# Designed miniproteins, single chains, continued (2), part 51

Each design is a single chain, and the fold is of that chain. pLDDT is the mean over its residues in the fold that is shown.

## One batch from the design tools (miniprotein)

Design m5757
Fold by ESMFold2-Fast:
Formats: structure tokens, sequence, C-alpha cells
Structure m5757 (fold): chain A 72 residues (1-72)
């Protein structure tokens, strides 16, 4: 269950660290789209899971970008 929440963060981080910022951003946008589609019908726990997945995806993207930039 936690893997489904944490996976977008890992994927965004891995793409960002590899310099594939378009794919890293696409991971974040996919989570945002799913959240917007489901936020009004999800219960509190489901909403929290989407919010956590989105937070981790955004953090992953930022950390990946920072690591890539540090290697320049």
Amino acid sequence: ALELVERPGREAYEYGAAGDFEKAQAVVEEVEKLYEEHKDIADEGGREAFEEALRLAKEGLERGKAEYEARK
C-alpha cells in the first residue's frame, strides 16, 4: 500500500537525477490529474493518500533536479 503512495516520488526523483526533467514533471502532473479527478469523491483516508503521493512526487522532482545540477 505504501509503495503506491511512494512510487511517484521515487520515479520523479530518478528521472530528475538522470536529467530527464520532462518525464519527472510528467510523473507529478499524472498524480495531480488523479488527485483532481478523485478529490471530491475520495474519503478522508483516500484524500490523504493522494495528497501524500503528490507531496512525495514534488519532493522527488526537486531532489532529483538538485542532484543533477550539483553534478554539473
Scores: mean pLDDT 77

Design m5758
Fold by ESMFold2-Fast:
Structure m5758 (fold): chain A 71 residues (1-71)
Amino acid sequence: GPAPNEEARKYLGEGGKAAAEGNYEEAAKFFRKAADLSTGRSKEGALKAAEAAEQGNSEEALRYAMYAAAS
């Protein structure tokens, strides 16, 4: 699918930082904003990053955020 746009990539980065800091609620919000601006695999990756953040899994959230950014 198409790569995420610049704004979506910014939200993926902000979400990743929040997840690394243990701020899972904030991370999920940023990942969902990134998903709203994305399509295809980038959107799927961002949504899965949000789900992982909601479960408190920072490692999985970061992996999916990177996947969304690379898609």
Scores: mean pLDDT 84

Design m5759
Fold by ESMFold2-Fast:
Structure m5759 (fold): chain A 97 residues (1-97)
Amino acid sequence: MIEEVRKMLKEAGASESTIKAVERLLEQAEEDIKTLPPEEAVFNLEVQRTLLAMILSIEANIAKRQGKEEQAKKLEEVRDYVVAWLDEKIAELRKKS
């Protein structure tokens, strides 16, 4: 999953700083799922979801302002993919609680 997201971000022309930020947030989400009590993991994943959506939406908006419509679309697709994955993990954790 993280390797796939990194590849998608590189293909979308995302900055290295954005790629690293997204990777760190996703690595933290995977760690939190494994190590935290379900209630705490849900809270952290909801925060990470908000931050990831914001970072990728900002990058997409910058691409749109530069006339890079296809790049912006790919960044929005990565955003939606990552958000969907986190929503699935949050739902799974809530069932375990």
Scores: mean pLDDT 86

Design m5760
Fold by ESMFold2-Fast:
Structure m5760 (fold): chain A 92 residues (1-92)
Amino acid sequence: SEIEKLLEELVKLAKEAAKKIREHYKDDPLLAVQKEFRLLAALSELWLSARTGEVSPSVEKYVRDLIEEVSKVDPEIAKKLEEVVEKIKELI
């Protein structure tokens, strides 16, 4: 299934983004953990929403805002996340 492949890619990119956030904010470990947690929570909510076939505007905004934060750390990973999110939205 195309959606299953996109969800697997979403998980991979989420893990990569989390690692980049931890490395970028290494000198402020509490901020690093907070930013990582928020990103993973947003992407987990998107993953669950995709599984149910419905993504609310509030979840979309939450994910978008967190991807913008990732873009400050690693713009290439942020772009890949945005592309996967848009493809997921197109399938549901």
Scores: mean pLDDT 81

Design m5761
Fold by ESMFold2-Fast:
Structure m5761 (fold): chain A 59 residues (1-59)
Amino acid sequence: TEEKRKKAYELALKAGLSEGKAKQFAELVATESPDLAILLAVEVLGIPREVAEKIVKEV
């Protein structure tokens, strides 16, 4: 949802991710299942698993 996208984007920026990575991750959180969003964040975007899991849990 749009609200999940916005929340994930803000949390990603707060966690220190670049604007580009934060946008890509927010899209994954908004459109994919939680498990797949985490997997793609780690494997494709290079986001640490700990960070991806924390953000997904908070949205």
Scores: mean pLDDT 83

Design m5762
Fold by ESMFold2-Fast:
Structure m5762 (fold): chain A 93 residues (1-93)
Amino acid sequence: RTELSEEEIEEIKKKVLEEIEKILKEMGLDPSKVKKDIEEILDLIYEAIKNGLTEELRERLIKLYEKLLDYLGFEEEEKEKALEELEKVLDKA
């Protein structure tokens, strides 16, 4: 209902990255290793919202999400379930 400006989108991305970095630090993880990947995921999500979800954007989101789950120490079974849930969400979009 509210059109977000490009500046507002950038501000939201920065705030989300800051919160994720804080959570990772509280968990004893080094956020510097995932900050770039999280930022790229957010950029792809906003691109999909703005221009529509293309197959290329979908594949890039899945790959980055898998990489993030690997870094967070998710077990293979948990990673598989998380990826299946992401694919279901993307298929509905």
Scores: mean pLDDT 70

Design m5763
Fold by ESMFold2-Fast:
Structure m5763 (fold): chain A 87 residues (1-87)
Amino acid sequence: MLPSFEEIVERFKELADKYFRGEISREEFLEELKKILEEMKKAKAPEDVINAAEETVRLLEENAPLSEINAALVKLLELMQKEMEKR
């Protein structure tokens, strides 16, 4: 059974919280975010959400500054929350 978009968003929020608390490594965060991205694609998430997630993955893979990663994560979360309000 495919997870709902709501379940994917909740999992992302929990993952991001663990990362910001230092409970998981950047590498672990990246691998789990890639899994979430694939689940979002299967759930037919909006293109803007998918593009924001792909950009966040790219920044993590390129070891971008924490400020850029944080900005990308905030944008992704805002787009996810906006989509949730439509459902």
Scores: mean pLDDT 81

Design m5764
Fold by ESMFold2-Fast:
Structure m5764 (fold): chain A 72 residues (1-72)
Amino acid sequence: MTVAEKVVELLRSLGVDLSAPGLTDLAERIANAPLGTDFAKEGGVLGAAVTAYQVAHGLPRDGILDEALRAA
């Protein structure tokens, strides 16, 4: 699974409606994001989901897409 797929699963587990157009765009944004992208600056459910994913995998909860987050 890619990081984008794992974040989409987290959004689903939080009860977020993945049929909404904005959520499709968020998943694509993650898939195409360069390393160093700060999802905490994006805010909202996406920033919270990325941070929760980082915590679940023992990573720093900074919301930044780095090599460790991509590998997890």
Scores: mean pLDDT 63

Design m5765
Fold by ESMFold2-Fast:
Structure m5765 (fold): chain A 81 residues (1-81)
Amino acid sequence: SYLEKAAEALEEAIEAAERKDFEKAIEHLKEAKKYLEKAGDEILAKLAENAIKAVELAKEGKLPAEQVIEGIKALKERVKS
């Protein structure tokens, strides 16, 4: 399903962010957003967009990477629910 593909992309984003590969994390979050939009879940798609902005802030040193990673993990659990 598209929700399963979104959850997979979110897991890849978590792994990239844990490596401090923020560019790759953003790429995977954009993929997750696309699948959430295809699933018709506009709220989760907007949360994925917010996660992209949070990763950009972490890349700039304006937000702790650990906080962003926890946010993506929370989004993944919501997608799996």
Scores: mean pLDDT 89

Design m5766
Fold by ESMFold2-Fast:
Structure m5766 (fold): chain A 100 residues (1-100)
Amino acid sequence: SIEEILKLLLEAASEIYEIAKRSKNPEAAALVADFLTEFSELYSKYLAAKTDEEKLKVLKEMLELLRRTLEQMKAKGLISEEDAKRLEEILERAEELLKK
């Protein structure tokens, strides 16, 4: 369902925030602040969407932002392998639901 996809994407965003918070790394904090700004803009678009087609389009954009952010965190060494794997599993579940 659309609501289940949103739940997974919000869970992933929350985990990214908590990872940055625990790291106490200024580079992780800056990267995640930029992420949260863009993610909040997409969430506002989701809430304003009138049709399921419009909502699904925004959810795809949110998934792409989450994947891009995860890859940036991995490339910069800002995330552990265990945390990266858990986020990848959440994003894979969201992607499979978007294909239905």
Scores: mean pLDDT 89

Design m5767
Fold by ESMFold2-Fast:
Structure m5767 (fold): chain A 62 residues (1-62)
Amino acid sequence: MELLQTINKIAAALTERGPLSQRELAELTGESQARVSAAVRRLIAAGAAEERDGLVSLADPP
């Protein structure tokens, strides 16, 4: 199992549906909340996403 798969699913969901909570991302991707949280942290660290008021959004696709 690869964290990158979860990251790709999250990025796709955020691109298509707009800002979502980590819980909504877990529901949409079928991943555990812990996996979603780890993937969101990776995206934020890379400058690809941000979290505001409990909602995750993409900063902008490269």
Scores: mean pLDDT 77

Design m5768
Fold by ESMFold2-Fast:
Structure m5768 (fold): chain A 100 residues (1-100)
Amino acid sequence: TPDERKLAVRQTVIGILVAGALFMARNPKASNEDIINETLQVIDAAIELAREKGDDAGVEELEELRKKVISAKDASNEDRIKIVEEVAEFVKKLLKKISA
């Protein structure tokens, strides 16, 4: 359906952003602000998608991850990488659930 096609396009875009955020988190030239801002954009897109599909549990979990990412401004580089990886795994799980 046209809705399924739109969902597939959104999944691809979010996937690219997640991959980019993970690459930036492992790149020593990327600033803390750049990593956090990119990750927040990915989370915000995922929250919008979850709300559109009525996944209230997914929205709640993503909002909690958003809070963790914001708190990561003062975190070590290793802790920031873990948070970004947690976000990426959650987004993958959410997209798989929404596309089913």
Scores: mean pLDDT 65

Design m5769
Fold by ESMFold2-Fast:
Formats: C-alpha cells, structure tokens, sequence
Structure m5769 (fold): chain A 77 residues (1-77)
C-alpha cells in the first residue's frame, strides 16, 4: 500500500534518504537539461518533493506526494 511504502522510506537511514533525494534531484536536472516532456519533468519534481517530505518527517505530505508520483508514473510509462 501507499502507507507501507511511506513507512519503508521513513525507515531508511538519514544517509539513505539524502542519497534518494540527491538521485531524484539529478533526474530532475537531467530531464530539464534534455528538454524532456512536461509530464516527465513533473514526475521528477514530485519525486524531489516526496523525498523532502520524508526527510522532514512529514509523513502525511509524503503520502500525498507518493500518490501523485504513482499516478504520474502510470501516465509516463
């Protein structure tokens, strides 16, 4: 479930969460640099916001961003 995925991400070490954020930021930067479709850019923007919420311990916000991420991913894939 979405809640199980949020709990899994929140259970990662601080270092792992920071690495995941850096990875999402790198994907977003690459997508912007390569003029990717707007939907792909939005997917990575939401991915960054998701990891920021996880790092902040805002699990409700993380849940909302994860639901949006999964919906966008389904449209892009």
Amino acid sequence: SVDDLVAEMAGLSREQQEEALAHQEALLEAARKNNAPEEVIELYEVGVELMRAVLAGDLEKAREYLEKYLELREKVL
Scores: mean pLDDT 87

Design m5770
Fold by ESMFold2-Fast:
Structure m5770 (fold): chain A 97 residues (1-97)
Amino acid sequence: KEQEAVERIKALWKEFIAKHQDETDLREALRALEELLGRIAEVLGEILGEPRPATPAEALEQLIRLIAKVQKAPQEELDRALAQVPALVEELRRAVE
């Protein structure tokens, strides 16, 4: 199940890069990224039975947990990555203003 989710997420990421690599409008690029996070959340729900995230931060947390599980990452590394998610999301939002 985890491998299937990773492969489908990889396909979504490749599609996103191919479609938006020439995007020059930062606001449009960030909107497309939010849409990508929503699609990733749907894949996590469909394949892994994860609850649908209410926010981009929750979607990123679910993705980080999936990657950590597949990579067999140490708990300390996972905890550190999860702690950075709220700050990253807020920085991206402020960059659009």
Scores: mean pLDDT 71

Design m5771
Fold by ESMFold2-Fast:
Formats: C-alpha cells, structure tokens, sequence
Structure m5771 (fold): chain A 87 residues (1-87)
C-alpha cells in the first residue's frame, strides 16, 4: 500500500541517518555537536510524520513512527550527555 511504502521510506531514511552518524563518528569522534544537530533534525522530521499519522486508521504506522521517535530521542539525550561531560 501507499502507507506501507511510506513506512519503508522512513525506515530507509533512518538507516541512512544511522550510517551518516557512524561515518561522522569515525571521521571525527570529537564532533559530538555535529552528530547531535543531525539527530535533532531527524527527530523533528519524525515528530512531524508521527503527528500526521497519529490517527486510529493509521495505528500501525503511528506505532512504528513512535518507536523510531523514542529511539532517536534516546540517542539525542545520550549525545547531549556526552557533550556536557566533554565540556
């Protein structure tokens, strides 16, 4: 379905973001702030998608987006802690 293709696209975006984060981390482990900015941008993107699909008819899509959002919000918090510890 169109909705299922959207889930696949969002999941692929998440995997690509993950690869970009790992590449940045490998290239410059001290650029925690740059990594944080990318995580924040994706969290905001996921929040907009979740809001759009937070409807009973789209419960499965909303559930998957909520799981992804929680995962990236946890990573954002961890990066913020690492930055604070480094300063």
Amino acid sequence: SELERLWEEVEERARRREAELEERKAADPSDMRGLLEEVIAFVEELRELYREYDHPEFREAARRLDEMLRSYEERKEELEKQIAAAE
Scores: mean pLDDT 69

Design m5772
Fold by ESMFold2-Fast:
Structure m5772 (fold): chain A 73 residues (1-73)
Amino acid sequence: EEEAFEKVKKYLDEGFELERDMLAGNLDPERLRELSQKADEIVELINKLTPEQKEELRRYIEEKQAELDALVK
């Protein structure tokens, strides 16, 4: 359970780092493809999370999205 949460969080961190790089004009198509291929595994891991972990994940995503939004505004 904790392991599943940490794996999902790492995936999100890698996704946000890729988004930041893309906003700076540095697109890595190979990295994007690798993350896309992991999407099904991540969905399965999310389904294993507790309601509390899902809420924490939602807050984490909201916080990271706000940071990215600030970069484009």
Scores: mean pLDDT 77

Design m5773
Fold by ESMFold2-Fast:
Structure m5773 (fold): chain A 118 residues (1-118)
Amino acid sequence: REEAIRAAKEAAAAVLEAAGFTPAPEEFEEAVEEATRRILEGGDPREAREELERVARELKLPDGTFAVAVVEHDGKYYVTVAAVKNGRVLTASTVTTDLAKLPEEGRAAAETLVALLE
């Protein structure tokens, strides 16, 4: 479980770093994880995004800063990637029930986010 989660984060990070992005501090990764959990529990996605943008401002994150979070909810694994661009936080997420597919889903989420930031 922990190995697959780590592999997913590393796969996503490799895609984002190759695209010129820089890893965020742990506090931003924790915020992305919490935002993902809140949305999966029926929270408002808009409020979750506004909170991520608030955290990015407080941490003074530059454009091109990213975080990857993996959340387990109801037997599913969600990979969320988030990046700062022009004072906004953009996100992409993938989901799988198969732990062995987590690295592939991490890469896919990162590729989707990079495409949105072009």
Scores: mean pLDDT 83

Design m5774
Fold by ESMFold2-Fast:
Structure m5774 (fold): chain A 65 residues (1-65)
Amino acid sequence: MIDFIKAVQMKDYKKAAELALKMLPEFKGTENEANFYETLAKIFKKLGDKKKAEEYEKLAKKLKK
C-alpha cells in the first residue's frame, strides 16, 4: 500500500498502475472494491490510457449505488 501511495505522490503513474493491479485481488469482494476501481481509472487517465480508464470507471459504477 505505502509504495503505491508514494508512486502516486511522485507522479509515477506507471509504477502506481503496476502496484495497484497487483493489489486488486485483495480488494475484490470488499466494500472498498468500487473505490479502488475509481483510483485505477484516475491513474490510467493520468497515463493517457483512456480505454483502461473507461473500463475501470464502468466497473466502479456497477458496484456503486
Scores: mean pLDDT 76

Design m5775
Fold by ESMFold2-Fast:
Structure m5775 (fold): chain A 73 residues (1-73)
Amino acid sequence: PLSLSARQRRVIEAALRVLKEKGDWSKVSTADVAREAGISPATISRLMKEMGVKSVAEAVALGQIIDSARAEE
């Protein structure tokens, strides 16, 4: 199923907020996203692994694709 868990969605929302503050994905770290989401960096790494992505930017891209696919359903 093409659905994100509430925690995976929280990470994506936090990453987007950090991106708005920093202005560039190259300045966005896993630690910044962890602080914004209120979870540990280790938890973010686990969630990224569960999503099959290697970076927070890829996690956001995957989340946007999943949300777009669900909107078309």
Scores: mean pLDDT 75

Design m5776
Fold by ESMFold2-Fast:
Parts: C-alpha cells; sequence; structure tokens
Structure m5776 (fold): chain A 85 residues (1-85)
C-alpha cells in the first residue's frame, strides 16, 4: 500500500530526528536508514522500489544527519504527491 510505505518513511524520519538529538553518529544513522528502507522495499510498487533504491544509494554520499533528513523529506514529498492523484 502506498499509504503504508509513506507512513513507514515518516516513522524513519521521526527516528532519525531522535537519533540526531541523542548525538548518534552519521554512520549509525546511515546504517539505520538503509536497513529500514530495505524493509519497506517489499511493500512498495516497482516504481516506488526504484525511488527507494535511489535513496539507499544516495546515503553513501551524504555527510551529515541534516542531509539524511533532507533526503528523507524529499522522499516523503514524492510519495505524498503520488498519493494525491
Amino acid sequence: SLEKVLEFVKEILDKVREMKAAGASVEDIKNFVKEELEKVRPLATPRQQALLDVAIRHLDNVKSADEIINMLENLRKVLENELKK
């Protein structure tokens, strides 16, 4: 379900914000996000799986928790636009 994928991405985003506030390393946040996005992948359509795969690959190039948050916010916005018809 598109709604399930969107809610899961929102939950990941909330947890990343908590991890940042707790002083987690960028590497720990990256590993968490990668694992959680890979768990979402089987629930997604082929088009959404491609978007998740791009996000997972982009994680290798981010340098800060804020860049990870921005990436997840962009993913959330794309998924919300797909839901709106």
Scores: mean pLDDT 84

Design m5777
Fold by ESMFold2-Fast:
Structure m5777 (fold): chain A 90 residues (1-90)
Amino acid sequence: VIQMANDAYNTAIANADSQDDINLHDTVYQMVIDAINYFRDVQGADDNSIQAFFNRMMAIIGRIRVDARRNGWSVDQTIDRFRQAINDVI
């Protein structure tokens, strides 16, 4: 699962158009890793539960990206929405 998050991050960075996009992807990747570590280490989740959690989290992140693009959200606003959504899933 951490490898999947790393692969998603590397793909996002390779497709980034600006330093702001790089900073956004870096911040989101760190939030994803922190959430996975919390779910594994604090809640004692098994690999299947962690995979399901990761898939749900990625779906939420995808929706937020679509909403950000549609509504013209700033980088900071988009980051705040990711932070809130991840905390709601934990």
Scores: mean pLDDT 72

Design m5778
Fold by ESMFold2-Fast:
Structure m5778 (fold): chain A 102 residues (1-102)
Amino acid sequence: EKEKLLKEIEELREKAINGDEEARKKVSELLAKLAELGGEGRALALLLGTEIEIEAALKAGIITEEEAERLRAEAEELAAILLASKDDAEVAAAGDARAAAL
C-alpha cells in the first residue's frame, strides 16, 4: 500500500511542481492516504508534500532558496516529532549530533 502510494506520488511529482492543478489535487489526495497509514506515513506525507510545494514555489519565484531551506528544516523537525511517538530507534539515529552533545 505505502509503496503504491509513493510510486503514484513520484509519477505526479514533476507535474505538480510545474503547476498542473489536477496533478496537485491528486498528489494531495495520495498524501492524505499515506498519512492514514500511521506515524511513519504521516511523516512521509509531510516531507513529500512540503518538498513538492517548496519546489513549486521556488520554480514560480514566490519564495527564495533561503526560505526553502527554512521550510525544509521545519518539515524535518515535524517529521521527527511524528516518528518519535512511534519509532524511538530511528529518531535516535536522526538526532545523533544533538543527542550525543548531552
Scores: mean pLDDT 73

Design m5779
Fold by ESMFold2-Fast:
Structure m5779 (fold): chain A 75 residues (1-75)
Amino acid sequence: MEALKEALRRAAEAGDLDAVFELARRLAASIEGVDEETAESLGRMAARLVAEGVPPEAVVRALETSARFEGELNK
């Protein structure tokens, strides 16, 4: 999980939206209770935040918070 967070942060710093989407989707999918559809939605959210100029650290934090919340809702 930590390796995926670091990879996501680096992809966001580079502005690589395709990498941000895929890494964010994988990170979200690794959280208990998050299904593939939700993980894809969260991946799109992360890529959009990067495109809007949100700092990489804030993007990672927003993704983690949203994924944990979604996982809890699906329990």
Scores: mean pLDDT 82

Design m5780
Fold by ESMFold2-Fast:
Structure m5780 (fold): chain A 82 residues (1-82)
Amino acid sequence: RGAELARSAAEMLIQAAKELPKEVRDKVLEYAKETIEAAERGDLQRAAENLRKAADVIRGYNPELAEALRTVADQIEREAAA
């Protein structure tokens, strides 16, 4: 469940990155990639950390998506702590 949430959030990031300046886009895509890789190996804490970093980067460009990513990261961290 947490891994599925992380993957969906990373896919939303990849789509949103298409509309970002190149410098920001490359960084966001790297966080999305790290989120997927962390989720695949069951490292939900690291997946959540990468989603939070991506949210911080995109906040100025897409505040609604940034908030959604933070919400998903919070949910994933609760799953990892349980």
Scores: mean pLDDT 81

Design m5781
Fold by ESMFold2-Fast:
Structure m5781 (fold): chain A 68 residues (1-68)
Amino acid sequence: SEDLAKRIAKALERVFGPGAKVTAKEAAYVLEQFGLITREQAEKLIKEFGDKEMTVEEFAKKLAEILS
């Protein structure tokens, strides 16, 4: 949902900063700790993206697609 994507973006921006580039592992860890995703969703993200770096805003968008 749009509201979930916004909450994900704000959580990542708060930890890493707006426009920061992060790995799926770093993003997934933060989101799991904040209770925004499950452990199973975190594992799925790490498998999907591997070592790929994206901005926190790009991760928020792609997470909304994967969690659908």
Scores: mean pLDDT 79

Design m5782
Fold by ESMFold2-Fast:
Structure m5782 (fold): chain A 82 residues (1-82)
Amino acid sequence: EESKKQIEKARELLLKVAEYLKAPQEFLDKIKNAKTTDEIQENMAKLFELLDKYSKEEQEEIREKMIKIAEEIEEKIKKEEE
């Protein structure tokens, strides 16, 4: 149960960050279809490869955006657990 929630959270985070980065639709579709931890990790690695093309300053802004998205997702999950 917890593992499923963690996968859903990671998938939503990756999807929102990839959309923010204007990633190709094919990559967005792969994230949406990720069902396992391994698939999430593969998509995360590809996202980091996309980030390597940005400056350190831009990467810091993206990191701050990721933190905010993660917090929003955590609040949503916590509300659903109530």
Scores: mean pLDDT 76

Design m5783
Fold by ESMFold2-Fast:
Structure m5783 (fold): chain A 78 residues (1-78)
Amino acid sequence: GNQVTVTVPADAVGGTFVFDPELFYEAFGSARRIRLPVQLPDGSDAFVDVEFGSPEAARRFAEEYAGKTATESRVVEY
């Protein structure tokens, strides 16, 4: 399968990254590069950029990753 690296902002290390598909689809549209919102421990907002091989792969990732948490970089296979 294909792989994509999800990288959280440095300030989010140790914090909780929750993937929200509703916000994802608003930012995503038909693009392959998507900016995902994360909440930092101080309550401020930041973003992580993710690039997929296709819009369909991005959408699948949004649906499968909803509610998952990440505090650092991870590789996702799709």
Scores: mean pLDDT 50

Design m5784
Fold by ESMFold2-Fast:
Structure m5784 (fold): chain A 93 residues (1-93)
Amino acid sequence: LAERLKEAALELEKAIEASPYKEEFLKALKEAEERFIEAAGPRVRSAEEGAAYALRLVEGLLEALKNSKDAKEFEKAVKEKLEELIAEIEAAS
């Protein structure tokens, strides 16, 4: 799981770096990471559970980036994916 998370995170970073909207994507990603840590951090019971949620977030962000034409679409997709994941974590708590 940790290996897969690391690979997915590296793919996301490379995809963002190749984008003409790199700075906007990095800002949206940072905001999403901060919100995820705030919401999920106190609710995860193990490192494995935390890694599983993080992997789902990273894979969702990769999909959002591939399907987005510009920074605005990416920011919207990131927000929607994050809100869905946070709601699931809160419901499981």
Scores: mean pLDDT 74

Design m5785
Fold by ESMFold2-Fast:
Structure m5785 (fold): chain A 76 residues (1-76)
Amino acid sequence: SKEREERAEEVRRWAEELGKVLEETIKEKGLSPEKQAKAGEIAREAIAEAIGAAAAGDLEKAREYVEEGKAKIKEI
């Protein structure tokens, strides 16, 4: 259970990092409310997928979901 808890903590840190990328992208690009909502949805989906992958023991795949989420947010 310790390894499972450590993976969950790692994903929480990545969620915080993704949240910072979201906030910085909104400020840097001056995103409209509609684009802010879209970016927020991308962030939520990426974190949900990362949590699922980490819970299944696949931390590498969890990280891929987070990085894909960051890339999609930056493209908005």
Scores: mean pLDDT 84

Design m5786
Fold by ESMFold2-Fast:
Structure m5786 (fold): chain A 88 residues (1-88)
Amino acid sequence: SNALKREAVRHLAAAGILYVASQVAELDEKSPLPRLTPEEIRELALEHYVRAAKLAQEAGDSELVDEILKFAERVLGPEAAERVKAAL
């Protein structure tokens, strides 16, 4: 459904934003999320990739699932992508 696909894309976007926040927190001592470590921000990004992939799977969009897994691997690495896939 279009609603499930929209929610999947929203979670995919949130994951990307959180990854950028983790990079800023790692390079600078002024975190954009002052109560979270870079590792905690990356775990939030991973959770959003998992939600995006599950929503895409529920929508029956296997191509979107594959793209989300590719984004997770590119952004967070192959171990994170395997964690997303294992949650499906």
Scores: mean pLDDT 82

Design m5787
Fold by ESMFold2-Fast:
Structure m5787 (fold): chain A 60 residues (1-60)
Amino acid sequence: SLQQDIDQAMQLMQQSVDDLARAREEAKRLLAQGKSLDDIYKELKEKYGESIANTVIQSL
């Protein structure tokens, strides 16, 4: 139903915001440890997915 679709979309949006924040913190830690952007991208992609990984890498 439309209401279920809206609720699901809102939940996915909130989860994406939370995942983005966590992924950004993880990326900063990995960068501080001397990891390359390629290594950071690979780890974030595996953990959070391609969309979040791309967004974080573009903002570093």
Scores: mean pLDDT 82

Design m5788
Fold by ESMFold2-Fast:
Formats: structure tokens, C-alpha cells, sequence
Structure m5788 (fold): chain A 64 residues (1-64)
């Protein structure tokens, strides 16, 4: 629920739609695995905090 964080949305806007979809899927799949989220952050040019925020937002949306 609520608005997606603007800073995370801005970072994602640097990626293609396909890259955003792949990142979102992997972040959701590995939401409990901080090491994987760190690897994703490095690969997509995001901060670990931004990828963790994305994973938490996706989990909240899926939990309902």
C-alpha cells in the first residue's frame, strides 16, 4: 500500500522495462537473502537499500 518511494522509482527509470521486471522478480524471490539483494544492487546500479525497499514493497503487495 501507499506510494512507491520516489528515489527508488527514479533509479528504476534508468533501467529498461525488461530489466525492471527481471530485478523485481529476483528481488521478490530473494527478499530474505540480503547477499542476493546486494548482488542485484551492484548489477543494476542501485543501492542495496533501494533493492531492499523494492523487495519489501513487492512482498507487501503480494501478501494481500
Amino acid sequence: GGAFPADVAAALSTLSPAEVAALAREALEHANDREKLEELAKKYGLSVEQVEALARWLRAARGE
Scores: mean pLDDT 77

Design m5789
Fold by ESMFold2-Fast:
Structure m5789 (fold): chain A 58 residues (1-58)
Amino acid sequence: SDEQIARIRQMIEANEQSAALLRELAKENPERRDLYTLIAGSSETVVEILKRRLQQLE
């Protein structure tokens, strides 16, 4: 549905923004770099899963 496609696109954008922010935090905070890098990687994985889902709906 159009609503489902729109929701998935919003979730992709939100996770991409989150990953970018966490990558910046990792650079600014060496003490927590590994934690921020791990969480950023998780958000990036979610983006890939959502992109595959979007292809199935289009």
Scores: mean pLDDT 88

Design m5790
Fold by ESMFold2-Fast:
Structure m5790 (fold): chain A 102 residues (1-102)
Amino acid sequence: SDVPVVVQPTKELTVEEGETATLSATVLSDSDSPVKVTWYKLKDGVEEKVGSKVVQPGETATLTLENLKKEDSALYFAKATNLETGVESFGEGTKLTVVDKA
């Protein structure tokens, strides 16, 4: 299939306020074209672009979120764009929950 498959292995992640979270997305493709991975934060119906990286097929793109606050609690999903064809696909997302420090 010429459509990239985006695998976000972590479905839910809970971290304490002030910590760092690293989210990952692996792109699988039958194409040898580089893929642009774009990260989106979806919170309260608002979608915001939070980062992007170009990877090769089979590589993992990471998004590192530092000094986490309660406002960072959201669904984070990755979009993969094949840079040769422009074909796009989406991962299912990681639900990040930031809680008070224990």
Scores: mean pLDDT 87

Design m5791
Fold by ESMFold2-Fast:
Structure m5791 (fold): chain A 79 residues (1-79)
Amino acid sequence: MELEERLRRLAEELTELVRRALEEGREDLAEEIRRRAAEIGQEALALLEAGASLEEVIKEAARRAEELVEEARRELEAA
């Protein structure tokens, strides 16, 4: 269950990054984070519908969410 726990923590980090972006007046960044998070969710659903295992789907979603967290942190740091 480490993958599910990791994905949950990543979702919490993304939520915090959106909140911080909004507080800093970075509404564009907040919107980008939300849009890319939604894309990860849509891709995960498509993989499940295609017959991929839940474990593989969670693993892939976590990897993409980690990339999004790192990119969002860099954007906030650059401001």
Scores: mean pLDDT 81

